# Designed miniproteins, single chains, continued (2), part 47

Each design is a single chain, and the fold is of that chain. pLDDT is the mean over its residues in the fold that is shown.

## One batch from the design tools (miniprotein)

Design m5615
Fold by ESMFold2-Fast:
Structure m5615 (fold): chain A 119 residues (1-119)
Amino acid sequence: MEEEEKKKKEFEELLERRRKEILDTLRWLLDLLGASEEERREALERTERAIEKLNEALRLEREGGDPEEVVRLYEEALEEAAEGVLAVEAAVNLVVTRKVELKEDPLAVARKRAEEAAA
């Protein structure tokens, strides 16, 4: 009937395209916010880890893998993604609300809060 390998290839190409789009959008946003090289590295690494876990979970689910392992990978992806999103949101709010009062980089403050939550 239909070649399962073709559908798998199209699925993998979709996941890779979405990964690049998300990372490019984040990179653009971090540049717009004036993030330091360290802050960009940390935010991009976290987001990349979240995407990798999400994609691994999606692949495993598509292949009919262990539901418990799929759930674990989704939970790990959500944890990494939630921290990244909250850090960026906090930085945007700091720039908008305290633009005139900024003595320190807003992304550095958001990063420090995320690290304190993880420690």
Scores: mean pLDDT 66

Design m5616
Fold by ESMFold2-Fast:
Structure m5616 (fold): chain A 73 residues (1-73)
Amino acid sequence: AAPAVVDVPGGGIFGPDTTLEEVAKHVARIILRHEGLPELPDDATLEELYARLSPAGRKAFEQALLGLEGIDA
């Protein structure tokens, strides 16, 4: 059988059952990677991810969560 992928730590593919916290963690990891910062473990809390972000990264993270995790239309 083909290998099944449930999720990928540090940059997951999420289904309709994904929690808002999991989405927020995913967004934070994307921002960290975009800023060239080291990735945290998959069990890292949202607070740890947020604290790891630069001031600009924190603003981007807050903006993404307040608006959309999507792309500029």
Scores: mean pLDDT 63

Design m5617
Fold by ESMFold2-Fast:
Structure m5617 (fold): chain A 75 residues (1-75)
Amino acid sequence: NKEIDNLLNLGNSLGSEAGKLYDESDKLRKQGELSSPEESKKLFEEADKKEKEADELSKQAQDLFNKADDLMNSS
């Protein structure tokens, strides 16, 4: 089904972007743990920003997957 395929493809794309942002956030937090207090604060703020962006994309991806799942299992 083209509609289901499109929803899954878009969801996977958004989920992939969210994953990249979560990875970047994690790396920034690890750098922050090893940094001076001033640099640490900056790195944690950047990490928080990326995590929030990732959360938004992840939610959008989940909404698309839920719609696809509903279409696949609707009778």
Scores: mean pLDDT 86

Design m5618
Fold by ESMFold2-Fast:
Structure m5618 (fold): chain A 90 residues (1-90)
Amino acid sequence: MTPEELIEAAREALEKARKAKTPVDKGRYISEAGALILQAASLANDPEALEKVRELMEKAGRALQNGDFDKAIEYVEEALKVAEEAVKKR
């Protein structure tokens, strides 16, 4: 899977998270999106962007542990933007 394909898959997972009706499904899709974003960022030659994505994923993980799915989605969306920009500059 290319970094561009990972970004597309992450975007789809994030959309599924937003549309999910149960906490279990929301958490699953948020985690899926986060994993795809980290993979995409890891393939971009941008250490600063990768560190920012890691920080945002840690914040998203804490929000999930607190049951704050809206905040978790916001952190994942921010991480997606950071990863997408890093991939574009490659």
Scores: mean pLDDT 85

Design m5619
Fold by ESMFold2-Fast:
Order: C-alpha cells, then structure tokens, then sequence
Structure m5619 (fold): chain A 65 residues (1-65)
C-alpha cells in the first residue's frame, strides 16, 4: 500500500476529527517522531499505535515529507 493510502486510512481521520492536532500535522514533527508514533503510538497522549510496520510508517513519512 502506498504512503498516501496509509496516510488517508490512518492519519487523515485524526486530522479531520481534530484528534491529535496539531501533533499529527505534516511538518510539525520530526521524521523519527512520526516513525515512532505510527508504529508504537505516543505514551501519555491520545495517539494510539496504528499497527503499521516500520516499512509502512516510512512510506507515510516519505509521503508527508
């Protein structure tokens, strides 16, 4: 699945619902933070682990870059 498809499926709904904003806005986080967040979630926040592999998380980050 492309990074765009993964973004639309997993990340775009959070942005559209206002959940996790502004932390999931493109350009607001570093590449490493995006990779960790998409794979594992963020401890102490409302951002869940999306169950993405490292490769899928990299595809989303590459789409957002």
Amino acid sequence: MSGEELFRRHVLPLIEAGRGAPSVTPGALSRETWLDMLQNGVPGTAIPAFGLSREEAQAVVDFLA
Scores: mean pLDDT 62

Design m5620
Fold by ESMFold2-Fast:
Structure m5620 (fold): chain A 59 residues (1-59)
Amino acid sequence: GPGGRAGGQMVRRFGGPELSPEQAAGGGKAAALLGASPENARRVAEAKTGDEAYEAASA
């Protein structure tokens, strides 16, 4: 419905919780072990937020 467009999703995409370099690197290793391409695994390892890591792993 029209009321569902208020503010949450855009702020979450721009201001999501930041990943530490260790968390991102761990995510990249896990993605590689689960069969992600080397390029996608690297993108997960370089991600700054959980949403970026999830998008990279899902690509």
Scores: mean pLDDT 68

Design m5621
Fold by ESMFold2-Fast:
Structure m5621 (fold): chain A 55 residues (1-55)
Amino acid sequence: SSEKIAELEKEAKKEVEESLAFVRRQHPDLPEEREAELRRQLEAAGKTRVEEKLK
């Protein structure tokens, strides 16, 4: 259902932000362009996980 999809997407977004926060703590000098690239990769992985859970 659309409601379940929305909830899974919300969880995936939280996981992306948590992962980025973790990386920033480990690498406080991470360049903005590298963070943007990492965010894109994490978001793509999150989308794949949501799709697998809807299988």
Scores: mean pLDDT 80

Design m5622
Fold by ESMFold2-Fast:
Structure m5622 (fold): chain A 94 residues (1-94)
Amino acid sequence: SAAQREREERIRELAEELFEILNEGPLTDEKEKKAEELIEEISRLSGLSKEEIKEIFRRAPQASRDKGNTEEERLEAAREYIVREIIERARELE
């Protein structure tokens, strides 16, 4: 449905923003607060627990380790792994 596509697109946007925050420089108090807010919003939209979302992000480096010849390609693979896992699990809850 159109509503499902819009929700999945929003999940992608939030997950990509969270990925950038977690992978760009040290975590400051401001970045930690923003990351928590993004996790809460992803949780609300996907139906997944905050713990499940955090686990998906923790597993992303391992899942993308062999997915590119450059650091840039591996980071892109990690982003896509995160988005795909969240969306696929969200679909299972519907």
Scores: mean pLDDT 84

Design m5623
Fold by ESMFold2-Fast:
Structure m5623 (fold): chain A 65 residues (1-65)
Amino acid sequence: NAEELLDKVGEAVTNKDYESAKEAAKKLPGSEEGREKIIEGIELVKEGKVEEGTELFVEGRELLF
């Protein structure tokens, strides 16, 4: 279920557990481009670029469905 995996990504990012967030993102069904954008978003948030990372999360989520 994509929604459950996206919830796990968000929770892990909030807890600064970026490795768990990326592992959950890699398991997301649907678009490969969507998964890549979500993973890039995680990396940007990890670097402190929260606004840019959040934008990539939204774009990636739209591509998964």
Scores: mean pLDDT 81

Design m5624
Fold by ESMFold2-Fast:
Structure m5624 (fold): chain A 98 residues (1-98)
Amino acid sequence: KKYVARIRVELVPGADPEEALKGLKEIAEEISKLEGVLEAEVLGEVAQGHPKPTRAIIAITAETKEAAEEAAKRAIELALKLPTVKSASLESIEERVV
């Protein structure tokens, strides 16, 4: 059993999505090194009809709900320091049975 935390990140209008995603990927790599974290990944969220992502999701897979919550909090703190990020918030924490 695993827990998946999803963090929604809104990019600053006019920011280059590729540069923004690169910064978020570096955060995911740091988060993946935390105790109890199994994986952290950045997913580009493409708005309907737009070829470039305007939002991103940081998905964190952890061994426990507590580890998922701590990793999510750290990821939000790091994301908010990036000049390409307008907002970051915890969207969900879900238990995965398989």
Scores: mean pLDDT 77

Design m5625
Fold by ESMFold2-Fast:
Structure m5625 (fold): chain A 107 residues (1-107)
Amino acid sequence: QVLEEKTETSTENGYTTIKTTVVKLRDGQEIRIETVVTRDADGNLTRIETTTYDAEGKLLRKTVAEFDADGNLTRVRVYDADGKLLRELEFDADGNLVRATFSAEAA
């Protein structure tokens, strides 16, 4: 269930940043999801950053997706609650995975 939704737009040096904040329940807990979409002066998607926080404002997870000038996904990075890189995925211009790096997690 979505509890709250807010969208904020800002423009700096020709780049447009749209921040959407959604508060919802997940497994009975309130979480806040912030999605930041950045576009260049030509309207091309350059970056999508999704950050998840708990009800107390603690970081739970962060995902950063980066795009080239043609809008192709080039990289995805996922960070844990401590800001540690969990995985990095790199893609070619055709959308094929070319590299995957994973941090050791306790199974």
Scores: mean pLDDT 79

Design m5626
Fold by ESMFold2-Fast:
Structure m5626 (fold): chain A 99 residues (1-99)
Amino acid sequence: LDKAFELYLNEVIKHLKEKGFSEELIELLKEVAEKYPELFTLISNYAISEGVSEEELKELLELALEDKEKALEKLAEILGVEKSKIEKMVETLKQYRKE
């Protein structure tokens, strides 16, 4: 992880801890962030913006580690968009990480 992404990750963790989310969820967030940083960015942005429950966020993060494609499909369903839109967002975020 680059320093800019680590700062973003730390701010997300701080926000979720302030909302009372569990240490177990925070550890899952870290794993997804390390393995799939672009998908993590989309999931965390959704969680912060929409006030998602800990249980729903945990299910998304566990799904991301188990089957990334199903996690993309589930996120698309939750946001009411096509899976192709989520895939394009992931590609755009990957481009920003290259810069």
Scores: mean pLDDT 77

Design m5627
Fold by ESMFold2-Fast:
Structure m5627 (fold): chain A 100 residues (1-100)
Amino acid sequence: MELRERIRAEVLEELKDKKEIDGASLQQRIFDRAYELLKEEYPDLSDEEIRQRAGDLALEVLPEVMVEAYERGIKLLFQGKELTDEGIEALKKWAEEIRK
């Protein structure tokens, strides 16, 4: 839980100077950051365990970061393509479901 909060804060800090983000790139960045922090905080864990936990954290942090970036007016891309109005509407629904 503490690591999740740190990862969320670190990734959001990285987005401060961004005008746009790609969902796929964002997911990878969250995973990479989670992996680094888990490696440092839990050196006793195997690489397999760290990757599994990094994946879990990425799934939890990604929607939070996407919601925050969207609310800040950061332009969203999906696999290099700008999201259309329909894509933005779909993102809003996804974010709403995650924030149940």
Scores: mean pLDDT 75

Design m5628
Fold by ESMFold2-Fast:
Structure m5628 (fold): chain A 71 residues (1-71)
Amino acid sequence: LSEEEEREFAREAARRMAEATGAAEEDVLAVALGSSSEAADRLRAELSDEQIRRGLEVAAEAGREVLEKAA
């Protein structure tokens, strides 16, 4: 993936995960970019394991869509 494609993936994944879980998009984006372990800890503390799992599944699907668009 190019830098641009990785940024698009991170934004799309963060958007969908935030929508699916009700979490703050800023925290989800920071986790997606790997830029904040504190954001990851906060999300894990505030969200149930079920919500996190659902959010990750939605994020993975968004990533697949971005990769497919890049082809």
Scores: mean pLDDT 71

Design m5629
Fold by ESMFold2-Fast:
Structure m5629 (fold): chain A 65 residues (1-65)
Amino acid sequence: MVSEEARKAIEELAKEIYEKMKKGEFVDTDELVARAREAFKKAGETLSDEEIARLIQEEIDKLLS
């Protein structure tokens, strides 16, 4: 399972994306995945960009539901 630190980083990024989407602002997904990758690296996790993007999307889906 993803570490608590990595999970928190994903939740914070998903919330940031959700707030931007609510305001109709542009979301740079590549930048957000890069930020998540750095957070995971600091937490000792090694995940692919595709896995990171999937986790972010899952958290956004929870906020939209």
Scores: mean pLDDT 74

Design m5630
Fold by ESMFold2-Fast:
Structure m5630 (fold): chain A 83 residues (1-83)
Amino acid sequence: GAEEAAEIGRKGAYGMAKGGFSPELAGGLAEGMAGIAAGVALATGEGEEAARAAGEGAARGAEEAGNKAAYEGAKRMAEEMAA
């Protein structure tokens, strides 16, 4: 459900943000992980709410890793999915 989608996004983005990547690359990777988690939620019939939860989870994971660029990338993807 939405909770699982959020956890997938959170763990994926946390891993990308915690890596030794440049801020720009970490931001793009976290944004991509948010998009993948949202796409999986949509493809499995979880709907737009689960897709939004996945993006929000990814932003949270990037924030927990302390990577501002990754947080902003994932947050932007979450906003795009909500639109």
Scores: mean pLDDT 70

Design m5631
Fold by ESMFold2-Fast:
Structure m5631 (fold): chain A 72 residues (1-72)
Amino acid sequence: SKVLLVIKFKSKEAAEKAAEFLKTLEGVLDVKVSEDGVLTALFESKEAAEKALELLKEKFGEEIESYELIEL
């Protein structure tokens, strides 16, 4: 099953940097960033989404306000 990851970042700039990072990872199908600094990423699997979230927390954790994983 596919998974959506939705992350609210403290700034649009942080969300854009995170989006560029996610585009380098395997299993990422789509990535979008809103003007409000919300990043939405679609993953091919729950495993891909969970690995990506772990890496995002490590690299951008201080810039993350909230996140949600939605199984499709």
Scores: mean pLDDT 87

Design m5632
Fold by ESMFold2-Fast:
Structure m5632 (fold): chain A 107 residues (1-107)
Amino acid sequence: GDGVESLEFLRRLAQRIGQRAVQLASQVSQEQQNQAQQLVQEALSHLDRAIEAAKRGDYATALSHIDKAEDKLTQALEIASQADPLEAEIDLGLFLMAVGITKLILS
């Protein structure tokens, strides 16, 4: 079905949001930028694993990886919020809406 397509959309959205989060984190400190970059890479890695699982029809594993990606990207956006709380809140809202829709499609 459309589960893989929804995950691929979520992965692209997470990449764009993650790029902005790292840029904002760089305005806080180099240490926070490095931490945000690591969190974003971990989130994207989990979404890649979710896509692989969904391609096999293993939606339970895909959902587990979406949860891990959500935790990691949320942490990166918490760092970004120290530089720009409004931008970080908007990006978090968009990401969580996309996560909710994707989880509904996979359920």
Scores: mean pLDDT 92

Design m5633
Fold by ESMFold2-Fast:
Structure m5633 (fold): chain A 85 residues (1-85)
Amino acid sequence: SERQKRILELLDKLKELVKATVSEEAAAAILPLIDELKKAVEEGNYLEAKRLLQEIHQKIVQLASVEAAEKLKPILEEIAELLEE
């Protein structure tokens, strides 16, 4: 679907931004969750995708700098909006 394609595109962009903005330690914790979220979206499991996005948000708050979190915020909000029906 168009929605699924857009979410997957944003998740790939999110992975690139995470690699560019957070520490290697934070990236090691966050990137696997983004891969799980991508799989959930590919499988049409939007309930699990929403849960994983919440977990990603929690890890960013816990492990990333305020500056990195602010850079990631717009793309996370766009993904969250697309996951809502």
Scores: mean pLDDT 87

Design m5634
Fold by ESMFold2-Fast:
Structure m5634 (fold): chain A 68 residues (1-68)
Amino acid sequence: MSREEIAKRVVMRVAKRAQDAGLTDAQMQELVNEVLKAVREALDAGKSEEEVYRIAMEVLDKLIEKYK
């Protein structure tokens, strides 16, 4: 599996979760950009897909808390 395929799958899973959380379009764009950045950094550091997903979910949770 390529690094790009892992990044795509993780971003798609997190984006679904963010939709369910009721974020605005602007908040969703910010989230996707931040998650994609974190995912790329984690993959560059040699993290596994499960570690990358966990990191992406932590980014999502922090942004949701910020938007409360």
Scores: mean pLDDT 78

Design m5635
Fold by ESMFold2-Fast:
Structure m5635 (fold): chain A 60 residues (1-60)
Amino acid sequence: VSDEMLRQLQENPNDEALLERAAEEVGVSVFAVRLAVYENKGKSPAEIRAALERMRAAGV
């Protein structure tokens, strides 16, 4: 998932189509993407990506 897509999700966190696409690209649930975006509200796309990588790689 790109920084541009994560930036768009920060600005439009209720965009279900974008949430689903990001979830497919990362290999996590839509819930995981939504949670990562919510927890990192106002932070950089890099921090959302780090959260998603932790959720995927650390045995979520």
Scores: mean pLDDT 78

Design m5636
Fold by ESMFold2-Fast:
Structure m5636 (fold): chain A 79 residues (1-79)
Amino acid sequence: MKYVGVVVGSDGEILGYVVAESKELAEGLAAIQAAVIALVEGGTSRPVTLEESIGREKIEELARKEGAEVAAVYEVILP
């Protein structure tokens, strides 16, 4: 089964995502991607639940298109 880790902005826009065959790999790669985006933009990153995500519907549609289960969602908060 495929897994997706998604990085979103505080406005709910998908900033990036990763697809992996391992849930742990998708979670780890999404965390790294969110941290790198936050570092470059001078912001912070945090894990969020899919339920609390402003962009939940977009994330679920992305997972459906990829044939994947959502492993993790990370939010990047810009200054």
Scores: mean pLDDT 84

Design m5637
Fold by ESMFold2-Fast:
Structure m5637 (fold): chain A 76 residues (1-76)
Amino acid sequence: PETIVIPQPVPAEEMTVEQLREDAERLAKELKLSPEERARLEAAVATAQVDREAGLAAYERVKAGAYLRHLEALAA
């Protein structure tokens, strides 16, 4: 199903690969990501360099998961 829709308000989709890499480093520092989570973000950025849509989707998924775990840690 291919259709043209208004782009969602997702800043990451407008970012260059370099900006995504900088954002990933910032998130790793701010949320104190585990080495596994950091590796997943780096892999997503690398994927975005070859396939932007797939890489951005992976990046957003890892970012959302990291935020959820950070909120759980704060609640504990």
Scores: mean pLDDT 69

Design m5638
Fold by ESMFold2-Fast:
Structure m5638 (fold): chain A 105 residues (1-105)
Amino acid sequence: MEEEIEKALEEFKKDMIKLLKDLQNGIYPEYDEEKVEELTKEIIEFIKKNRKEKSIEELIAMIYKELKEKGVEDYEIIIAIFKALIELDEEAADIFDELLDELEK
């Protein structure tokens, strides 16, 4: 379980870095905004329900893995998680700082 969570988090970070690079190059992926809003709400509720028992990183990894297994587009998953984290806590900003540091490497 721990190894699966670490792999899912690493894949999430890689996909996020790819999205950020695409955006920097003026490449905007087409996605269903309504679907992303629905996913964002579901992610917020899931995190609120489970954040006392599990770390934010574990919850992100679990959400990413589940949505990817359901065949949700990588960009939709990443954008939905990003929006959910922005709405929930300043502590979630630490994840983005780490991702930005990896982008500069």
Scores: mean pLDDT 72

Design m5639
Fold by ESMFold2-Fast:
Structure m5639 (fold): chain A 68 residues (1-68)
Amino acid sequence: MAEEAIEEAAREAERLLSEVLSPEEAKRQADTLRKGALAMVEAGVPVEVAVAYVRREAEDIRRQALES
């Protein structure tokens, strides 16, 4: 289901981000990505595209944190 796939992607994003951000910030960023992905699916975007969005954004945030 779309919700389960997005929740799994968000949990993986939180895990990856917790390696470079505080637990609170990692959770906040992952929650923002989860909400964005759910909004994309509600707007008619395929779930695989929304999941790819979460993964790509999480990697971009992680890269930015490591470069800071």
Scores: mean pLDDT 83

Design m5640
Fold by ESMFold2-Fast:
Structure m5640 (fold): chain A 71 residues (1-71)
Amino acid sequence: SEEEILELYRAAIKGDIKKIEELLKKYPELVNYLDEAGFSALDYALTNADEEKKKKVEEFFKTKYPDVKLG
């Protein structure tokens, strides 16, 4: 449902890797899902003002989901 997609986006914005991993293990199809603005979870993760958290989330996506794409 859209609730899981929104929860994934919120976790991505916060850089909450544990929550992102939990959600993507349950719903792996959401890794490249694009919203109405064309944003994926990775796109939202890259909006994080904390550069260290942003890098860790990006590394997590690229390592665990090598087919991940930007919107």
Scores: mean pLDDT 81

Design m5641
Fold by ESMFold2-Fast:
Structure m5641 (fold): chain A 61 residues (1-61)
Amino acid sequence: GSGIIDVPAVRELSPQLGAILGDAERVTVGELRARLRAAGYSDVTVEVALADLREAGLIEE
């Protein structure tokens, strides 16, 4: 299945990313990519952010 992200935990580690994710409790990896791109992030920056969230253990796969 698609990875799922704990949005409240993201807000604690990265308030800027948490703000982009809004009031959601959980989003998919695909939804995070879509929201970051909509916020003006490059594809490279989006993949770096996802790698950082995986390293922090914030993506359930």
Scores: mean pLDDT 78

Design m5642
Fold by ESMFold2-Fast:
Structure m5642 (fold): chain A 75 residues (1-75)
Amino acid sequence: MSPFQQVLEAAKLYEAGRWEEAGRLLREMEARTPGFLSFLLTLKYNNLLDLNFEPEEIAAVERLLDAYDRGEFLR
């Protein structure tokens, strides 16, 4: 599974209220590819569309990454 697919899967878990599972997946991803989540935070909306993400999927990923940046998954 690509890192982009893994982030989308974590975003779906977060939207479903499965925050512990989403946090675990994000921590596993950061351990495997350090700096990847920070890299995603620098991407503009149009770059994510070019990767074949739907607008609603991009919005879900942005909400997940904002929660990650706020430290919601560091507990």
Scores: mean pLDDT 72

Design m5643
Fold by ESMFold2-Fast:
Structure m5643 (fold): chain A 100 residues (1-100)
Amino acid sequence: SKEEKAKKIMREAVLLGAEATLYVMRAYIIRKYDPEFPEEKKEKALELALELSKKTAEFEKELLKAKNEGKLDIEEAEKRLKELKKEVEEKKKEIDEIIK
């Protein structure tokens, strides 16, 4: 049903936001508590993590607004979620390479 698909999309969006937040916290901890880690790498990792956090938060906000206004396009939301998942995975790999 449309309701079941909407719930699935909202759940996945929230989980992506949680993953992005975890990466922000990880980058922040390295920046604050590892004085010997290269500063340029710390700043780049944090920048990328914050970009992910902003994008996932914006998507969740847009989904919630569309749902509340009765304007949620399930097909478009699923497409956007799939694209955002790919971007999150690519940026996670980039951050992981920086902070290895």
Scores: mean pLDDT 86

Design m5644
Fold by ESMFold2-Fast:
Structure m5644 (fold): chain A 68 residues (1-68)
Amino acid sequence: DKKKVLEEIKKYQLDDGKIPISKASRIIAEYTGVPESSAKTVLRTFDKDKDGKISLAEAEKAYEILSS
């Protein structure tokens, strides 16, 4: 359930509205059954600034890729 996954990820949003890749990768891995390292690799492709953070929309796209 994508909505439930995104609500869990949203709990870890920082003041700038972004989510640490370490938190998003763990949650996506737990809900999709993929290894956390695989989730982290996909999320890092969205981290253009290399700051270790992604937007909620980017987390949603990563979930869609990994759940397909």
Scores: mean pLDDT 82

Design m5645
Fold by ESMFold2-Fast:
Structure m5645 (fold): chain A 100 residues (1-100)
Amino acid sequence: VDKRLEEIAKALEKEGLKVVRFDTLRPEDVDLDELKVTIVDSDALGVATKKGVPLIIVGDVNSNTLALITGAKQLGTEVYIVPEGDIDGVIEKVKEILGL
């Protein structure tokens, strides 16, 4: 789980993006004013997001994923789901969100 997010983080850093790693138990430790996109796995316990900071969920749809989607929608945030192992799909979605 954490290894796949690390592969995504390295791929985004290679594209010239600043990546901030955070504990999903402590999303409040993240400065939301610096965030443009949040990426979590389908087992994430919390997310650092707000209106205007889209959420990308990587992995299979499960009951936790549905809870994350519901919470993000209540904040007025867009949610995208990318299949497990589709690193290129995550990078493409980040670029789309950033207008790159």
Scores: mean pLDDT 74

Design m5646
Fold by ESMFold2-Fast:
Structure m5646 (fold): chain A 111 residues (1-111)
Amino acid sequence: SEEEKAFIEKVKSKLEEVLKLIRQTTDENVDETIAKVREIFDEIISEIKNIKLSPEQKEELKAMIRDYAAKAFLILQINALEGRITPEQAYRLRNEVAELFLEISKVIDEN
């Protein structure tokens, strides 16, 4: 439906904001980045809980979540390699992001 299409695009937009925050992360703002990323993920989870997805839309959303997780992890790896963030801070942010992507996957499955 048009509402389901609008929902998928809304989630995609929020995930793009997550990638933008991760790209801009420095050692000085890691805690702020984690807090903002968590807020965006909480909003995505809330939106998923307020809609009933078709099996096809669940599959599309899961594929999107996997794609954005891969992109986020690659961005964090590059940021660490460039020395913009320490390996320790990159590992911490990666763990937080990984847990949040796992939470979304569970919420999609339970929808």
Scores: mean pLDDT 86

Design m5647
Fold by ESMFold2-Fast:
Structure m5647 (fold): chain A 91 residues (1-91)
Amino acid sequence: AVELAREGRIREATEEAVRLAEEGKLDEAWEGLKAIHEAAPDDLESLREVAEALAKAGSDIGYKALAYLYRKEGKYEKAKEYYEKAVKLAE
């Protein structure tokens, strides 16, 4: 995922990071999400797909990423809900 994102292959990087999260490889999926964010910070759809896959896998990082993305879209109430969920999961 990281190498694909660095090459600008954002869709392929997104699909690989989603698969990594579904396989329980949360650290690798998170590295993929960070690389996609660095390469395409305004591709909110791709970032959301990976963040949702991480959240479904039970990762607090996934909920934090979703909160960040909703805040970037100006959906502050939605962002707050996901931040609160991430905090509860991390406790």
Scores: mean pLDDT 79

Design m5648
Fold by ESMFold2-Fast:
Order: structure tokens, then sequence, then C-alpha cells
Structure m5648 (fold): chain A 79 residues (1-79)
């Protein structure tokens, strides 16, 4: 099985979206780590739009620390 980093660096858009969905199921900490890595590595608009959707969902669930919220707001401001 490919590692999360390998999927983000070398995987298809569908594999990366599946990785985001799986990380989201594990919790906000895992989801934010995957989202931040994709944001730093990817310039693909379709993936960044999907990331934006997932960030909005995370913010609505109110399970974020102040530090996590700051990271997500910084990413959203750059999208």
Amino acid sequence: MKSPAEIIDNGSDEEIKELIDEAYKLGPEEAILVINYIFQKSKNKSLLDYVKEKIEKLKKEEKLTPGQKTVLEKILSSL
C-alpha cells in the first residue's frame, strides 16, 4: 500500500481525494495534516477546490484547537 506522502506526490486526483476522505474519518488532526501537505505540494485547482470544501466542513464540526483553526484559515486565505 502506498504511504500518504507517496499518494500526494505521485497519485491520481482520485487517489488523493480518497486519502483526504479517509483522513477525515480518522479525525480533524489527521485531516488537517493531509490537507496542509496537499496545499504545500499541489498546484492542481481541482484538488485545491476539494481541499477548500473539506476545510469548510471541518470548521462547521467545531472540533478544532485554536492552532488548527489558524492553519486552516491561512490555507483558505491562499485559495
Scores: mean pLDDT 73

Design m5649
Fold by ESMFold2-Fast:
Structure m5649 (fold): chain A 87 residues (1-87)
Amino acid sequence: LAEELRRRAEAQLEEARKWYAENREKLSERERHLAELGIRMLEAVAAGDVAAARRYGEELVAAAPEEERELARAQAQAAVEAAEIIA
């Protein structure tokens, strides 16, 4: 299960990096910052780095607009849990 979860995290990271490379010019400064934090969080998850996943998740929640903050919290929580399983 941990190996499958790591493979999913790696696939999501690859997709996120590809999407960011294709769309970065269309994003606002805030949207770029959020995307970069999301990518760093996924990097931490794939590495099984719980401390980094928690840190980037917290930064993502803090940077998220109020309307998206609940979703950001859910994503941050899921990232920490995934990193703990992979570690």
Scores: mean pLDDT 84

